Designed miniproteins, single chains, continued (4). Designs and how they scored, part 98

Each design is a single chain, and the fold is of that chain. pLDDT is the mean over its residues in the fold that is shown.

## One batch from the design tools (miniprotein)

Design m15388
Fold by ESMFold2-Fast:
Structure m15388 (fold): chain A 92 residues (1-92)
Amino acid sequence: MDEEARREVETAVETLEALGHEELARLLREAGELALEAGRGELARLLAEAVLHLLSQGRREEALELARRVLELLREGRWDEARRLVEEALAL
């Protein structure tokens, strides 16, 4: 599970870098690594999916804001709040 989650996050980061979304790629890598290190592989995968989902809809600024807020919540250990934001973004 953790290895699969890591590969999905790495693939999403590489995709963002290839598309020129350098700041978004950096934020996703930092947030994803924090979630993976905490054993929250599902949250890391959902975050990568939510960022790509928003970007596919042209919602670049919303994707950046999501990644920034999730990173802050993860740094504070607020896993349930981070997960809620990610799930709300996926519903858009």
Scores: mean pLDDT 86

Design m15389
Fold by ESMFold2-Fast:
Structure m15389 (fold): chain A 74 residues (1-74)
Amino acid sequence: SMIDEKMDEVERRLLQLVQDGLAAGLSEAELRARIAAETRRLREEYPEIPDEQMEKLEAAVLAYAAQLLAERAA
């Protein structure tokens, strides 16, 4: 669906932000803050995406970022 295509685009942008932030050496707190800020911008850009779907995606991206940071610290 059109919403699924937009969700895929939002996911790609958030995952790219995680990769760029890790490459830049951002802390977990800095990366979390940037993910939250970008998700807020994406909600404004894609108002047709239901809030519940955006919240689930943000939570999944935050969990993924935390896992990658933990693997880097080990």
Scores: mean pLDDT 86

Design m15390
Fold by ESMFold2-Fast:
Structure m15390 (fold): chain A 61 residues (1-61)
Amino acid sequence: MDKETMIKKLKEAGVSEEEAQRIVDAPRLDAEQAEILRKVGSKYVDDAHAGAREEAARLAA
C-alpha cells in the first residue's frame, strides 16, 4: 500500500491532506510515535469534554 492511496481515502472522509499524511505515517511507524500522540491526545480529550459540556447545556435549553 502507498501513502497516496491512503491520503486520498482520508480526504474523501473529510480529513485534510496534511492530517491524512500524518496519519498514514504514524500508524505504520512505532510505539515512540504513539507515546507522543498519547500525551498530545490527552489535552485534546480534556478540551473536547469542556466543549461537550457547553454543547449539552445548549441542547438542554
Scores: mean pLDDT 57

Design m15391
Fold by ESMFold2-Fast:
Parts: sequence; C-alpha cells; structure tokens
Structure m15391 (fold): chain A 89 residues (1-89)
Amino acid sequence: SQAKELMNQIYTAIQNKDVEELLKLVDQLIKLTGMEPSLDHLMETPNSKIVSGPRTNPKEVATTSTDPEEARRIAKLVIGRTIGSRAKA
C-alpha cells in the first residue's frame, strides 16, 4: 500500500500548501505505479471516457511550480478520483 501512503502524504502536503513536497510526491507516485504517465494521463478517470488529445497543457507545464493553488487542485483531483475508485463508489 505504498501508493496509498504516498497519496496520504500528498494530501497532507496540500493541506500544508507545500507545493514543493506535493510535486515531489506526485512524481514518486507516478514512478511507483510503474506506468510513468504524465499528469494529463493521471487525470484521466474511469468516470469519463479516456480521449486522446493534446498532452501539452500550458497550465500544467508553465504554472505547476508558479501557481501552487493550481498544482494543488490538480493533485487533489487525481487523489480524490483514485481513492474513490478504490473505495466502493
């Protein structure tokens, strides 16, 4: 359950508004899954059909480190949906 532990740590970083730690933990979570998906790919959820599209999101690329609120929102979305899928939803 290393993925669950990392997700909990990410959530804690979000609560503390620690963007540096948040991004580090997200990167580690990607490596842990063994799929090495982009943030765009991680945001693809089973709640919606996965559609191919431009992976280059200027918001994720340009503002991920400069806009902590946006990075936090993205990470929380990924976490919430990942936990929801594992929980009986």
Scores: mean pLDDT 52

Design m15392
Fold by ESMFold2-Fast:
Structure m15392 (fold): chain A 62 residues (1-62)
Amino acid sequence: MEKVLEEIRRRAREAGIPPEVTETILAYARDLFAQGYSEEEVRELVDKMIAAVRRIQEQRAA
């Protein structure tokens, strides 16, 4: 769990996601693990969230 959460935090920083949004994504990931989702499932869902956040940021920048 913790290694996946640190990986998510690193990827969010590399993608330019704000710290407050990153903490929200991490809280969601922790909740998914609490519900019994696998590391693979959590990574897939988090990747979709990061992509959505980046899309919103690109829309505001354009």
Scores: mean pLDDT 78

Design m15393
Fold by ESMFold2-Fast:
Structure m15393 (fold): chain A 70 residues (1-70)
Amino acid sequence: SKEEEEYLKNFFDTDGDGEIDEADRERIKNFQKKLNLPGPADGEINEGVKKGIERLKKEGFDPEKSPNYH
């Protein structure tokens, strides 16, 4: 779970500084909205975001289309 959380933080942290800035939060909000994840679209890496990413990986999620791979 901690390893998964660190992975997801790095996944959305496009500049690699270890912090989620406002641009990264906007990307997370868009992800939450597109998948209709439970809870608020607040730009936080919550349980809904974690499960959403895990589900997409099983369905052939393309990492090159992620905020970290532009």
Scores: mean pLDDT 62

Design m15394
Fold by ESMFold2-Fast:
Structure m15394 (fold): chain A 104 residues (1-104)
Amino acid sequence: APLDDRLSPAQAAAVTALLDKAIDILRKAAADNSSNSSVVSDLQSQIRTLELIRDAAAAGDGSTAALGAAVQIVSNRNSLDTLLPDTLAEVRALLEEALDVIGA
């Protein structure tokens, strides 16, 4: 039988809030870099990925949310890691906090 890997309502709310903060950081970075279409496109792609992870967490799908967050933490973002290292470090820190909530 499959294990019940569902997030508690408190875990789902906490993870969703952390993902919303990460999404807001990326949206601000896109606005601050609006003249650079390549950076904006890359940031919009990351926002969409984090929205899918947030939606999984909101649905109580801890395994999907954890896998998604872990992949984003370890992924090389090429131009974003080079141009916006502090922004990506802040987003990765929020994703690490989300993993701790899921794993706790």
Scores: mean pLDDT 80

Design m15395
Fold by ESMFold2-Fast:
Structure m15395 (fold): chain A 78 residues (1-78)
Amino acid sequence: SPAEAWRDEIEYLFEALRAKLKKQGLYTPEVEALIDKTLADALAAIEKGRSAALQALLEGLREINKRVEEILKEKEEK
């Protein structure tokens, strides 16, 4: 179902972000709490059928993951 696909992508993107942050030593308790709360809110939005809010969140998560990858590549090249 579309809801299952959105859940899988959201969970994947958050786990990818956690992995990147952990690798750089940036995965603090404060960051963990923020990610956990945002993931819980996103999963609740799926259950409530809040498609527009979920699309905005997915687009934001994709952009954040891309920007983090760019910063990490720049850091490795310098």
Scores: mean pLDDT 77

Design m15396
Fold by ESMFold2-Fast:
Structure m15396 (fold): chain A 94 residues (1-94)
Amino acid sequence: MVLTPEQAERLADQLSTLEDAEEAAKGLVLLALSTEDMELLRKAVYKAASKMSREQQEEVLELLKKALADPRLSPEVKEKIKLMIEVLEEILAK
């Protein structure tokens, strides 16, 4: 799927409304699988995560770190998850 900037913004907005951290983390992974544009992914993740509560940001970060430990994920998917972790850590550092 070729993800447009408008579609990425729409998905980011939807992810920010999820109250379940596990569903939010799953949505972010699906977003990563839907685009090869790392800049688009970074912007979408930043937009979604910046609207989350601090508690939800921390829970999603821990779930993404657990996903990195899954040996079933390809190296390419793990690199995208690392980018998402970096964005969340940047938001939490503020």
Scores: mean pLDDT 74

Design m15397
Fold by ESMFold2-Fast:
Structure m15397 (fold): chain A 127 residues (1-127)
Amino acid sequence: SPLVKLAERIAEKYGLPEDLKKAIIEMVKTFEKIALDPNVTEEEINKAFEEQKQKLIDVVNKITDPEELKRAKEAINEIAGKLVIYFHFLAANSKDEKVRRNQLLVARKVQEIAYEINKLIDEKLKE
């Protein structure tokens, strides 16, 4: 997937810890699969969101180095921005209203994950 390869390149550019890189790549794969599935339910999207959000929170909580936290924040924001653009592009080209709605919901969930991870990192940097 070009989207997964893009996320891998961004993670490598920022020198992310292996666990965080793996968690981000899993999130990208999960949301790409969901966004391309015409049979996905809103409940399945919400469940995937909560699972991926928790995995990222758990990995970020293990990072203690302030410079690693700053690089993680930059990488997550760049990846989230690219994902949101991609899912909005998919939605704009979707002829089915349900599929379009689900793709927009996935974009919103990616933004929510980025917001919560930014908040967590900012709180850790104050310690």
Scores: mean pLDDT 89

Design m15398
Fold by ESMFold2-Fast:
Structure m15398 (fold): chain A 72 residues (1-72)
Amino acid sequence: SPEIEELERRIRHLELLIGATEGVREIALHIARKTNTPESVIQQMQDKLQAKIAELQAELARLQAQLAALRA
């Protein structure tokens, strides 16, 4: 159905976005650790990036639950 196809498209887009965000996090934290960055700043970066990833994962879970309900 068009509704299922749209949800599947949105899920794929979010999965790509989460992967990209995780990649950016790894690169940013690696650079911060290799430069003269204070530990408190590195911790703030970790917390903010982890919070953003958690938000995206929560949205993904919501869409996956909607898709499962439509398929049931």
Scores: mean pLDDT 86

Design m15399
Fold by ESMFold2-Fast:
Structure m15399 (fold): chain A 93 residues (1-93)
Amino acid sequence: MEARRRGEEERERVVEEGAERLQKLAKEKNPDSTAVKEEEYKLLREYARDVAEERESGRIQPVTEEGKRVAEEIRRRGREVRERTERELREAE
């Protein structure tokens, strides 16, 4: 249980930092830029790899539903951040 709490805390931080990074990119380049989507995909890929590596190297199997949920949350956050920054830029314009 403690290992799960530590993993959950790290994942929560990764999702939060990912959202901030996506928002920064959206404001700097443009919410319609493919760079924002590439960054979102990179975050998903890195998380998926970590889960896969843990399963391969460790003896404890990762919870598939939990892994999918976190990846989906990163994607959802990226989309919301993009839409929000797009609205802010549109109003500033």
Scores: mean pLDDT 56

Design m15400
Fold by ESMFold2-Fast:
Structure m15400 (fold): chain A 72 residues (1-72)
Amino acid sequence: MSAEHERLLLELAAEVVAEARARGLSPADLRALLAALHRTAVEAEEQGLSPEEARRLMRERVRALLAELEAR
């Protein structure tokens, strides 16, 4: 993974951890969110997406999964 994509992943992971704790999500749900974020970051780099495109895709997927977890 490039240094730019690694920095982006760490930044978004910190945001996800803070949001999950604020919402009272379980450790299992937080783990699922972080796993989805990591997979999306790897896929974005493999597809040759720019850091901006990767950031958008990662935020969108995390937001969708958060909505699904809150609906349970």
Scores: mean pLDDT 79

Design m15401
Fold by ESMFold2-Fast:
Structure m15401 (fold): chain A 116 residues (1-116)
Amino acid sequence: MVKVTESGGGTVAEGGSVTLTNTVSGTNGVIAVADWYRQKPGEPPEGVAGGSGGGAAAGSVKGRFTLTTDNSKKTSTLNMTNLEKSDTATYYSVATVIENGKALSAWGEGAELTVV
């Protein structure tokens, strides 16, 4: 069974940087797509980065966020720079892996980020 474990987040200062990492386990497949979403307090969920390979940051994060996928390590990392107080949210990762011609997906449980 495919699993995603997220790490990173916590409390960081405005203008700082943080990296969130998802690690895929329970499969010998390759990560085809990794997507990151966030839920801000009082707002609907939004996509922030996603795609195959490195992925693309959503326009809402204006190039401050980058997504890198490393299939040798089975990780996807969201590198977040020049943090704003508006980036305070719970961040969720979903990974879709291809194993034996089948697509398998798993969600992380959420990484909390507070920008002060």
Scores: mean pLDDT 77

Design m15402
Fold by ESMFold2-Fast:
Structure m15402 (fold): chain A 66 residues (1-66)
Amino acid sequence: DFVSQIEEIAKSLVTEGMNAARKKAIEYGLEKILDSIIEELRKQGHDDKEIEDTLKTMAKSFLESL
């Protein structure tokens, strides 16, 4: 289901990083959502490292809430 797909993407992000998480997002057809979040953070002046760190923090919080 959608929650299980998000969980797999979140686990991949935390353990393997952004490229691995994006590959999982593509497999599940969720890459546009992920790319939209990344693009919005980039537009706000965040660099790639800040974006990855922010998303990893959010992913950890999500996994801890399950």
Scores: mean pLDDT 83

Design m15403
Fold by ESMFold2-Fast:
Structure m15403 (fold): chain A 75 residues (1-75)
Amino acid sequence: APKSLEELLTIAFKKLKELGAKKVTVRVHPSQVEAFRKAAEKAGIEAEVIVDPRLASLSDEEQANVAVNQAAKQL
């Protein structure tokens, strides 16, 4: 079964923390804020979520990829 956005983000953020990330900042659609917040909390990484209602609602995999790419640029 496909992983939820929260599960995909949790895996990605745990990996970023292992690579030395202390904080991640991403822009997300309002519908995805909760998944991002929970994933960051579960991964034990500091997260800043900037809500942008003009962003298109992305699939769970697309949203996870965008968040990971934004976080990786901050390493």
Scores: mean pLDDT 72

Design m15404
Fold by ESMFold2-Fast:
Structure m15404 (fold): chain A 80 residues (1-80)
Amino acid sequence: MPLVLTPDQQESLRTVVEQVREDHPDASDEELVRRAVDEYLAMRGSELRLGGLSREKVQELLEFLRPTVEREVRRIVEEL
């Protein structure tokens, strides 16, 4: 699997980061990163489950993607 997000996935992630900032305006950058990563991965997990992947495969994929998602979220937060 590619270790980089597609442009569509990056836009979805940016939307999540902006929503988390709106919901938590006083949160630190590190807290925003944590919340946005968790929310994005939860959304992706739901999509993968609806797509017919097993719970075990979804969990493995989400853990594999976590470092890449965290890096991209941190980049987006720094650009805000």
Scores: mean pLDDT 78

Design m15405
Fold by ESMFold2-Fast:
Structure m15405 (fold): chain A 60 residues (1-60)
Amino acid sequence: MDQQAQQISDEVQQELLKQGLSEDAANKGGLAAYVAVRRDGKTPEQAKEIGKKKALEAEK
């Protein structure tokens, strides 16, 4: 469901920003989490991990 994927994306973005990551990295992480849920059928937990990993790669 689109609403669930968007909510998870928003949660990932907010968490990453609180951790001091850039807005660009947080946005990339959130998008990766959204795609993981919506396209790949990942669980919320898996999507959050994928989003966090993508954001950390973007921050480097």
Scores: mean pLDDT 80

Design m15406
Fold by ESMFold2-Fast:
Structure m15406 (fold): chain A 62 residues (1-62)
Amino acid sequence: PSDQELDDAVMDVAIAVLRSLARKGKGTLEEHRELIDRYKARYPQQAERLDELEREIEELYE
């Protein structure tokens, strides 16, 4: 449905922004995890994409 297409487009932008912030060392790992968890709660259909982003950010903070 069109709502899924809109959610995908919004999530593409959100993921790109969060990934960019993490690469710049902006925010803590805990802050990024909390924000991602809030997105997963609000957009449960996007959980798999957000889980992938969370793992990428965890790798950056190792």
Scores: mean pLDDT 79

Design m15407
Fold by ESMFold2-Fast:
Structure m15407 (fold): chain A 62 residues (1-62)
Amino acid sequence: SAEDEALVAELKARIYEATGIKLPDSADPRLLAYLRAFDYDLDETLTLVVNMLRSDPTALFP
């Protein structure tokens, strides 16, 4: 949905601000799955993904 697309875009922007990593569009379905798992809590999802990428910068790349 447009709302899901907007939240994924916001999450990607905040990940870039926090880590300097620009995630590819191919990561969008996985990011949306995390957002849904956290009941669309953007801050909780951001914390998880940022910690994941700091441990493994390739975690969300194909």
Scores: mean pLDDT 84

Design m15408
Fold by ESMFold2-Fast:
Structure m15408 (fold): chain A 75 residues (1-75)
Amino acid sequence: MSAAEALIEQYKKQAHELISQIPDERLKLEMLEQVDRAVERLKAWLRQGRLSKEQVQAALDDMLTSIRIVVRAQS
């Protein structure tokens, strides 16, 4: 449980660092809100035993890739 939660916290840090590069303040705030909502959903599903560590890692990798695509498009 602690290892999967550490992955989620690491993702949140990386996502916030990437999103900080977006020059559009409104888009930045909207993406930060989406990240926070995704983090809370993953933590809830993890607490319910609905997700394995591998499923959490895959979901985090997919979300981080999507954030990188948006950041690149804003550059």
Scores: mean pLDDT 81

Design m15409
Fold by ESMFold2-Fast:
Order: C-alpha cells, then structure tokens, then sequence
Structure m15409 (fold): chain A 106 residues (1-106)
C-alpha cells in the first residue's frame, strides 16, 4: 500500500476541536475531535481529487479510540491501493502516524 501524509495547520475545523478542548465546553471533546478530523479528511480528499484513496486522520485521544483508528486504517489499507494520512502539528498526532504506518507495513 502506498502511504502519503499531510500536516494540517490552522484549519477552521481543527481550530474548532482545539477551542472545545481549551475551553472545556460541554461538547464531548473526543467526539468533537473525531468529527473535525473526519471533516478535514473529507475536505482534503475533495481538494486533492483523491477518489480512490483512503483518507485516515491521525490523532491521539484515548487508548480505545487510538486502537480503533489503527483498525480503521488497516481495513482501509486492505481495500485501497493508497492511504493518505492527515495529522496535526503535535507530538501525539505524529506518534499516531507512526503507529498507523507500522500497522499497515506489517
């Protein structure tokens, strides 16, 4: 599987997730991050014309959610020739990129 990656800086959708974390709003932070990340992935897929590419967003929230993200990436890698990984400019997101890549490259 061909793996490519892209960092998202200052995207409005990511800004919304960060604002929810920072201000501890009543919104479930993990769900807000997942929704913002999926929206960013879908927008990147459209903007780059990635019709036959699986898009995966690498972020770290909880052990259970992290494991589900890796499983989703593996299933997408089985069904697509290319996987495009979107990540944030954080050490936690970069760690998730490595974990996803290691799982796919096995």
Amino acid sequence: VKISEREIDGAAMIGAAKAAIENQKKVNINETQVLAARAAGEEAKRALGLKDTAVVVAFQTSKETNEKLIEEALEKAKKHKEVHIIHFPTSASKEMVERIKEAIEK
Scores: mean pLDDT 62

Design m15410
Fold by ESMFold2-Fast:
Structure m15410 (fold): chain A 74 residues (1-74)
Amino acid sequence: APEPSDEQLREATEKALATIEEWVAETPLSGSVEALKKTIEEIKKKLTKEKKYLELEQTEKVWNAAIEAQEKLA
């Protein structure tokens, strides 16, 4: 199966998402989109180095949807 159900990987993903959500909620609106994009790129780079492609792909899909939603408002 292409999706291993490693509990540690799932916990790491959930913690990363929770941290990002908290950061977004506390970050000022002014400039927050640029800071968010930079943080996402750093997370993607880290996951690529660790060869966690499953987590990388899921993270990209979630954030692409969020960015597209914001772009449609502009």
Scores: mean pLDDT 59

Design m15411
Fold by ESMFold2-Fast:
Structure m15411 (fold): chain A 102 residues (1-102)
Amino acid sequence: KEEEIKKKLEFYKKQLLVLARGLAESKDPFTQQLYADGIIQLIEEMINEFKDYKDYIKKTIEEVLKHLRELFEEAVKRYGEEMKPFYDWLLERVEKKVKELL
């Protein structure tokens, strides 16, 4: 049971990082918003599916948030500071959603 939960959470984590890279690499505001919406939705789905496994979900969310921050900091360095307010908004929105659901 625990091994299955860990594998599913790892899959969610990998999907979230793919969406975050897509956001960072996208130049079109519409496409950027689609990736951001996808990240928020996937986090809600992950928390809702695994809310009974609080220790695993909390650890996975901490790892995801760390990787998202690192990825967006790197994106700002490579592409400039124009997207920084959007990344900050997205991270705050994710953290708020986590607090509401856990």
Scores: mean pLDDT 85

Design m15412
Fold by ESMFold2-Fast:
Structure m15412 (fold): chain A 72 residues (1-72)
Amino acid sequence: SMHQAELQAEMTVGVFEIHLIVMRRTGASDEELRREAEKQKAKVREEFADNPDIAARTIAEIDAVLDAILAA
């Protein structure tokens, strides 16, 4: 259902944010964080292929998380 897909997308972004924070705290470079974000966006495109609006929103949220961590 759409509600289940939205919840899954929110969980995906939350888990990804924690993962990037841990990577940054353990010494990951900006390039390594960018590569991880690209991998996650590819997974989102595949997982939410049947819900392109949710995929696009989730990808935008992944980019926003990356930008926030890189700016810190």
Scores: mean pLDDT 88

Design m15413
Fold by ESMFold2-Fast:
Structure m15413 (fold): chain A 61 residues (1-61)
Amino acid sequence: SETEIKLNKMLKLLAEDRDGSRSLKEIAYESGFRDLKTASRTFYRRYGTSMSAVKQQLSLP
């Protein structure tokens, strides 16, 4: 689905943001979502975890 394409792009952008400098809102918009609330809810429903949790996990040494 188009939603799966957007979510896959979000995961890619989160992984590429190695220094954690990009905001979740920016990542959501670049992935094709119109607002962070919709992006966050859709991500949580699909993956069972929040965007912020993934971002924090990827920033661990």
Scores: mean pLDDT 80

Design m15414
Fold by ESMFold2-Fast:
Structure m15414 (fold): chain A 70 residues (1-70)
Amino acid sequence: SPLEQRRAELNARMDEIAKETAEKRKKIRDEFSKLPKTPENYDLGGKKLLDLFIEFARRMGEAFAEIQAR
């Protein structure tokens, strides 16, 4: 049914967003694991992780809105 197709599309989009976010988070952690352990580097790493979390939340909300409107 069209509803089942839309649910499958939403689930696929959510899984893609989660996978991409996990890969970006890993890259941030790997990058900062190699840097000197200074307060400045901890603050920068924290900001990048916060920005990634905000992007994740926004992307999830956009996916819900786009699929629901179809």
Scores: mean pLDDT 83

Design m15415
Fold by ESMFold2-Fast:
Structure m15415 (fold): chain A 63 residues (1-63)
Amino acid sequence: SSAELRQRIKRFLAEDLKLSPEEIAALEALPGVERSRTLVELVADTPDSKARAFVQPEARVVR
């Protein structure tokens, strides 16, 4: 569900990217286009593997 995806993303931001609760709340409050832009900026500073998991939550190895 959308709520489950949101919780997964929130955990990633807090645990892997070490964002503050305020930063995560601000990101969740952004309109879609601004949220996407902010995510791209965050991804630029993260390891590719962790960044990819966050940006493409539905991406998976076809097996």
Scores: mean pLDDT 60

Design m15416
Fold by ESMFold2-Fast:
Structure m15416 (fold): chain A 61 residues (1-61)
Amino acid sequence: LPSEEEIRAALRAWRAANPHWTVEQWEADLERMLALVAETWPELTERFRRAARKVLEELRR
């Protein structure tokens, strides 16, 4: 299973691929991804949640 740091790196790379998206679009997509992670890899849910929260904080700063 990937670490929180690996998830954060993947999310940053994915953000870089979609520079035209708004913060609201990023939030909506991260919520969809979190739901998918909770269904398919429940052990990753909390790590993904922490990584996504930190990436969103970076986007707002």
Scores: mean pLDDT 76

Design m15417
Fold by ESMFold2-Fast:
Structure m15417 (fold): chain A 65 residues (1-65)
Amino acid sequence: MKLIITALTKPIVDLRTGKVYEPGETIELDAATTTVSVNSHGELVVRSDEAVLLADASGVELRVE
């Protein structure tokens, strides 16, 4: 099962590498090994062994396949 994260209107930042995914870009992760949460600041936090992603929850789409 894949977790697909799309930057719609806001960028996604990988906190581990400093890589920035711009609006229109997508990231695919294994949904079974990935945790998704929203912090008190309205930021989406996605944690896996491959990436630690931070984004504005209002500007990002999540899809599971």
Scores: mean pLDDT 83

Design m15418
Fold by ESMFold2-Fast:
Structure m15418 (fold): chain A 56 residues (1-56)
Amino acid sequence: MDEKVEQLKKKIEERLKAGEDISKIAEWLNKESEDLSPEQKRQLAEHLAKLIEQQK
């Protein structure tokens, strides 16, 4: 499951670079992470939040 977390992190970065709306990325991430543990979901949410801060 760690590999899926890393792949999702990479896709978050790619989608942000492509200029996708943050709300759409968050919705997509919630769907893709549905089967992950709460800890892994938190890691992905934190990663997205940090990338959003870096884009400002």
Scores: mean pLDDT 78

Design m15419
Fold by ESMFold2-Fast:
Structure m15419 (fold): chain A 97 residues (1-97)
Amino acid sequence: SLAEEARELAERAEELARRAEREKDGELAREAGRLAAEAGWLAEKAGDAEAGSLAARAGTRAARAGAAAKSREAVAAGTAGALAGIGAAFQAGGAGE
C-alpha cells in the first residue's frame, strides 16, 4: 500500500540521515532529504498522518546533517522533506476538522 511504502521510505530516510550526521556526509544527507520528501508525498496520497510525521522527522534530521556537513543542497533537500511530511500529517489529521 502507499502508506506502507511511505513508512518504509521515511524509516530509510531517517537511517540515512543518522548515518550522514555521524559521517558528516553531505551527499548522504541530501539523499536522506530526497527520500523524506518522497515519503511525505506518498503519505499525503495515502492520507497517513503517522507516515507524514515520520517523513517530517526524517527531513528535519537530514537538514541538520546537511548543516553539519556544510552542504546547502542537503539542508534544502531536508527542509523540503520536513515540509512535505508536515503537510501530509496536517492534511490527514486536519481534513476532518
Scores: mean pLDDT 85

Design m15420
Fold by ESMFold2-Fast:
Structure m15420 (fold): chain A 74 residues (1-74)
Amino acid sequence: SMDRELALEAQRIARSVPGVVDASAGVEGDTIHVLVYVEDESLIEEVRKRVEEAVKPLADKHGKKVVVEAVKAF
């Protein structure tokens, strides 16, 4: 499905952002949800914002919003 392809592409983009250890993404209605695990706790918000900016063009192309949750990697 298109939503599955979109989620996989968002996940690939998120994983390419410096400081991201791992990422998963899903599509819920009009929103692409991205969860990222961040290597450095002091950079969580900076990395969250970079992922949001990186995924935004993909979301805009498909008429979606993007929501990024960033947490410290274990």
Scores: mean pLDDT 87

Design m15421
Fold by ESMFold2-Fast:
Structure m15421 (fold): chain A 74 residues (1-74)
Amino acid sequence: SLDSEILAVMFEALRRAETASEAERERLAREAGKRIRDLIRQHRPDMPEEEIERIAERAVEWLLAEVRRRQAAA
């Protein structure tokens, strides 16, 4: 499903970000956002572009916050 594919992208980016530098983590989050947008467009061609952008933006924000949370806990 689309949700499971988005989650796979997010968890893969999170896993890679745990051992990466701060700059690399931000690049990985941006890459994840792009992949999420592409997945939504492929699975939901009827979805408005602005809605796709909002979903990807929220996913990237969550990912960056989660990376920082894990770094603070280490």
Scores: mean pLDDT 82

Design m15422
Fold by ESMFold2-Fast:
Structure m15422 (fold): chain A 93 residues (1-93)
Amino acid sequence: MTLRDRIEAAAEYAFTGPDVMKLPAEAQEAAKRFGEALREILEGPSEEAVERAAEAAAEYEKLLNGVDEETAEKYKEEGRELLLRMVEEARAA
């Protein structure tokens, strides 16, 4: 799988699902921010873009499922690890 394929799948899951359209406006905005951050990684992979995407994903999860701060932090860390591996794979020549 390419970095693009993985990011597109993640964006589809978080952003275009039917359930997202039924959420309050704040949760929809968080999903949009997450999608924009993932797009940033697609256009120019960087550690900064990864951090923004992981942060946006955690915020989206908090708003979508009302998870506690500890769970959101765990999600952010796991997301960052995954995205960093994808960026490293993309940079490997």
Scores: mean pLDDT 67

Design m15423
Fold by ESMFold2-Fast:
Structure m15423 (fold): chain A 96 residues (1-96)
Amino acid sequence: MMEKDIENMKKVLKKRGLSEEEIEEILEAYLFGYEHADDQEAIEKYIEEVSKRNSPEMVNRMKLALEIGASLALMERAIDKLIERREKERLEKLLE
């Protein structure tokens, strides 16, 4: 579940000496990527906006977090489609 990934990410970032505020911004980037995985324009606008308010190092961390979130969302959608296809194949075989 996404909640466990968020908890694990918080633990890793704390061990690296990041502040609570920095951790929150990284988590927001992760969640934005997860929610907007198929919306390249929204992602580009988000990155442009955070780049105005954050250091280059922080922006790079946020970009990585966003990419991880987006990748997770796309992977989950791919798995769901595979399950749906398998269920349909089973139903068709049952009915013949």
Scores: mean pLDDT 79

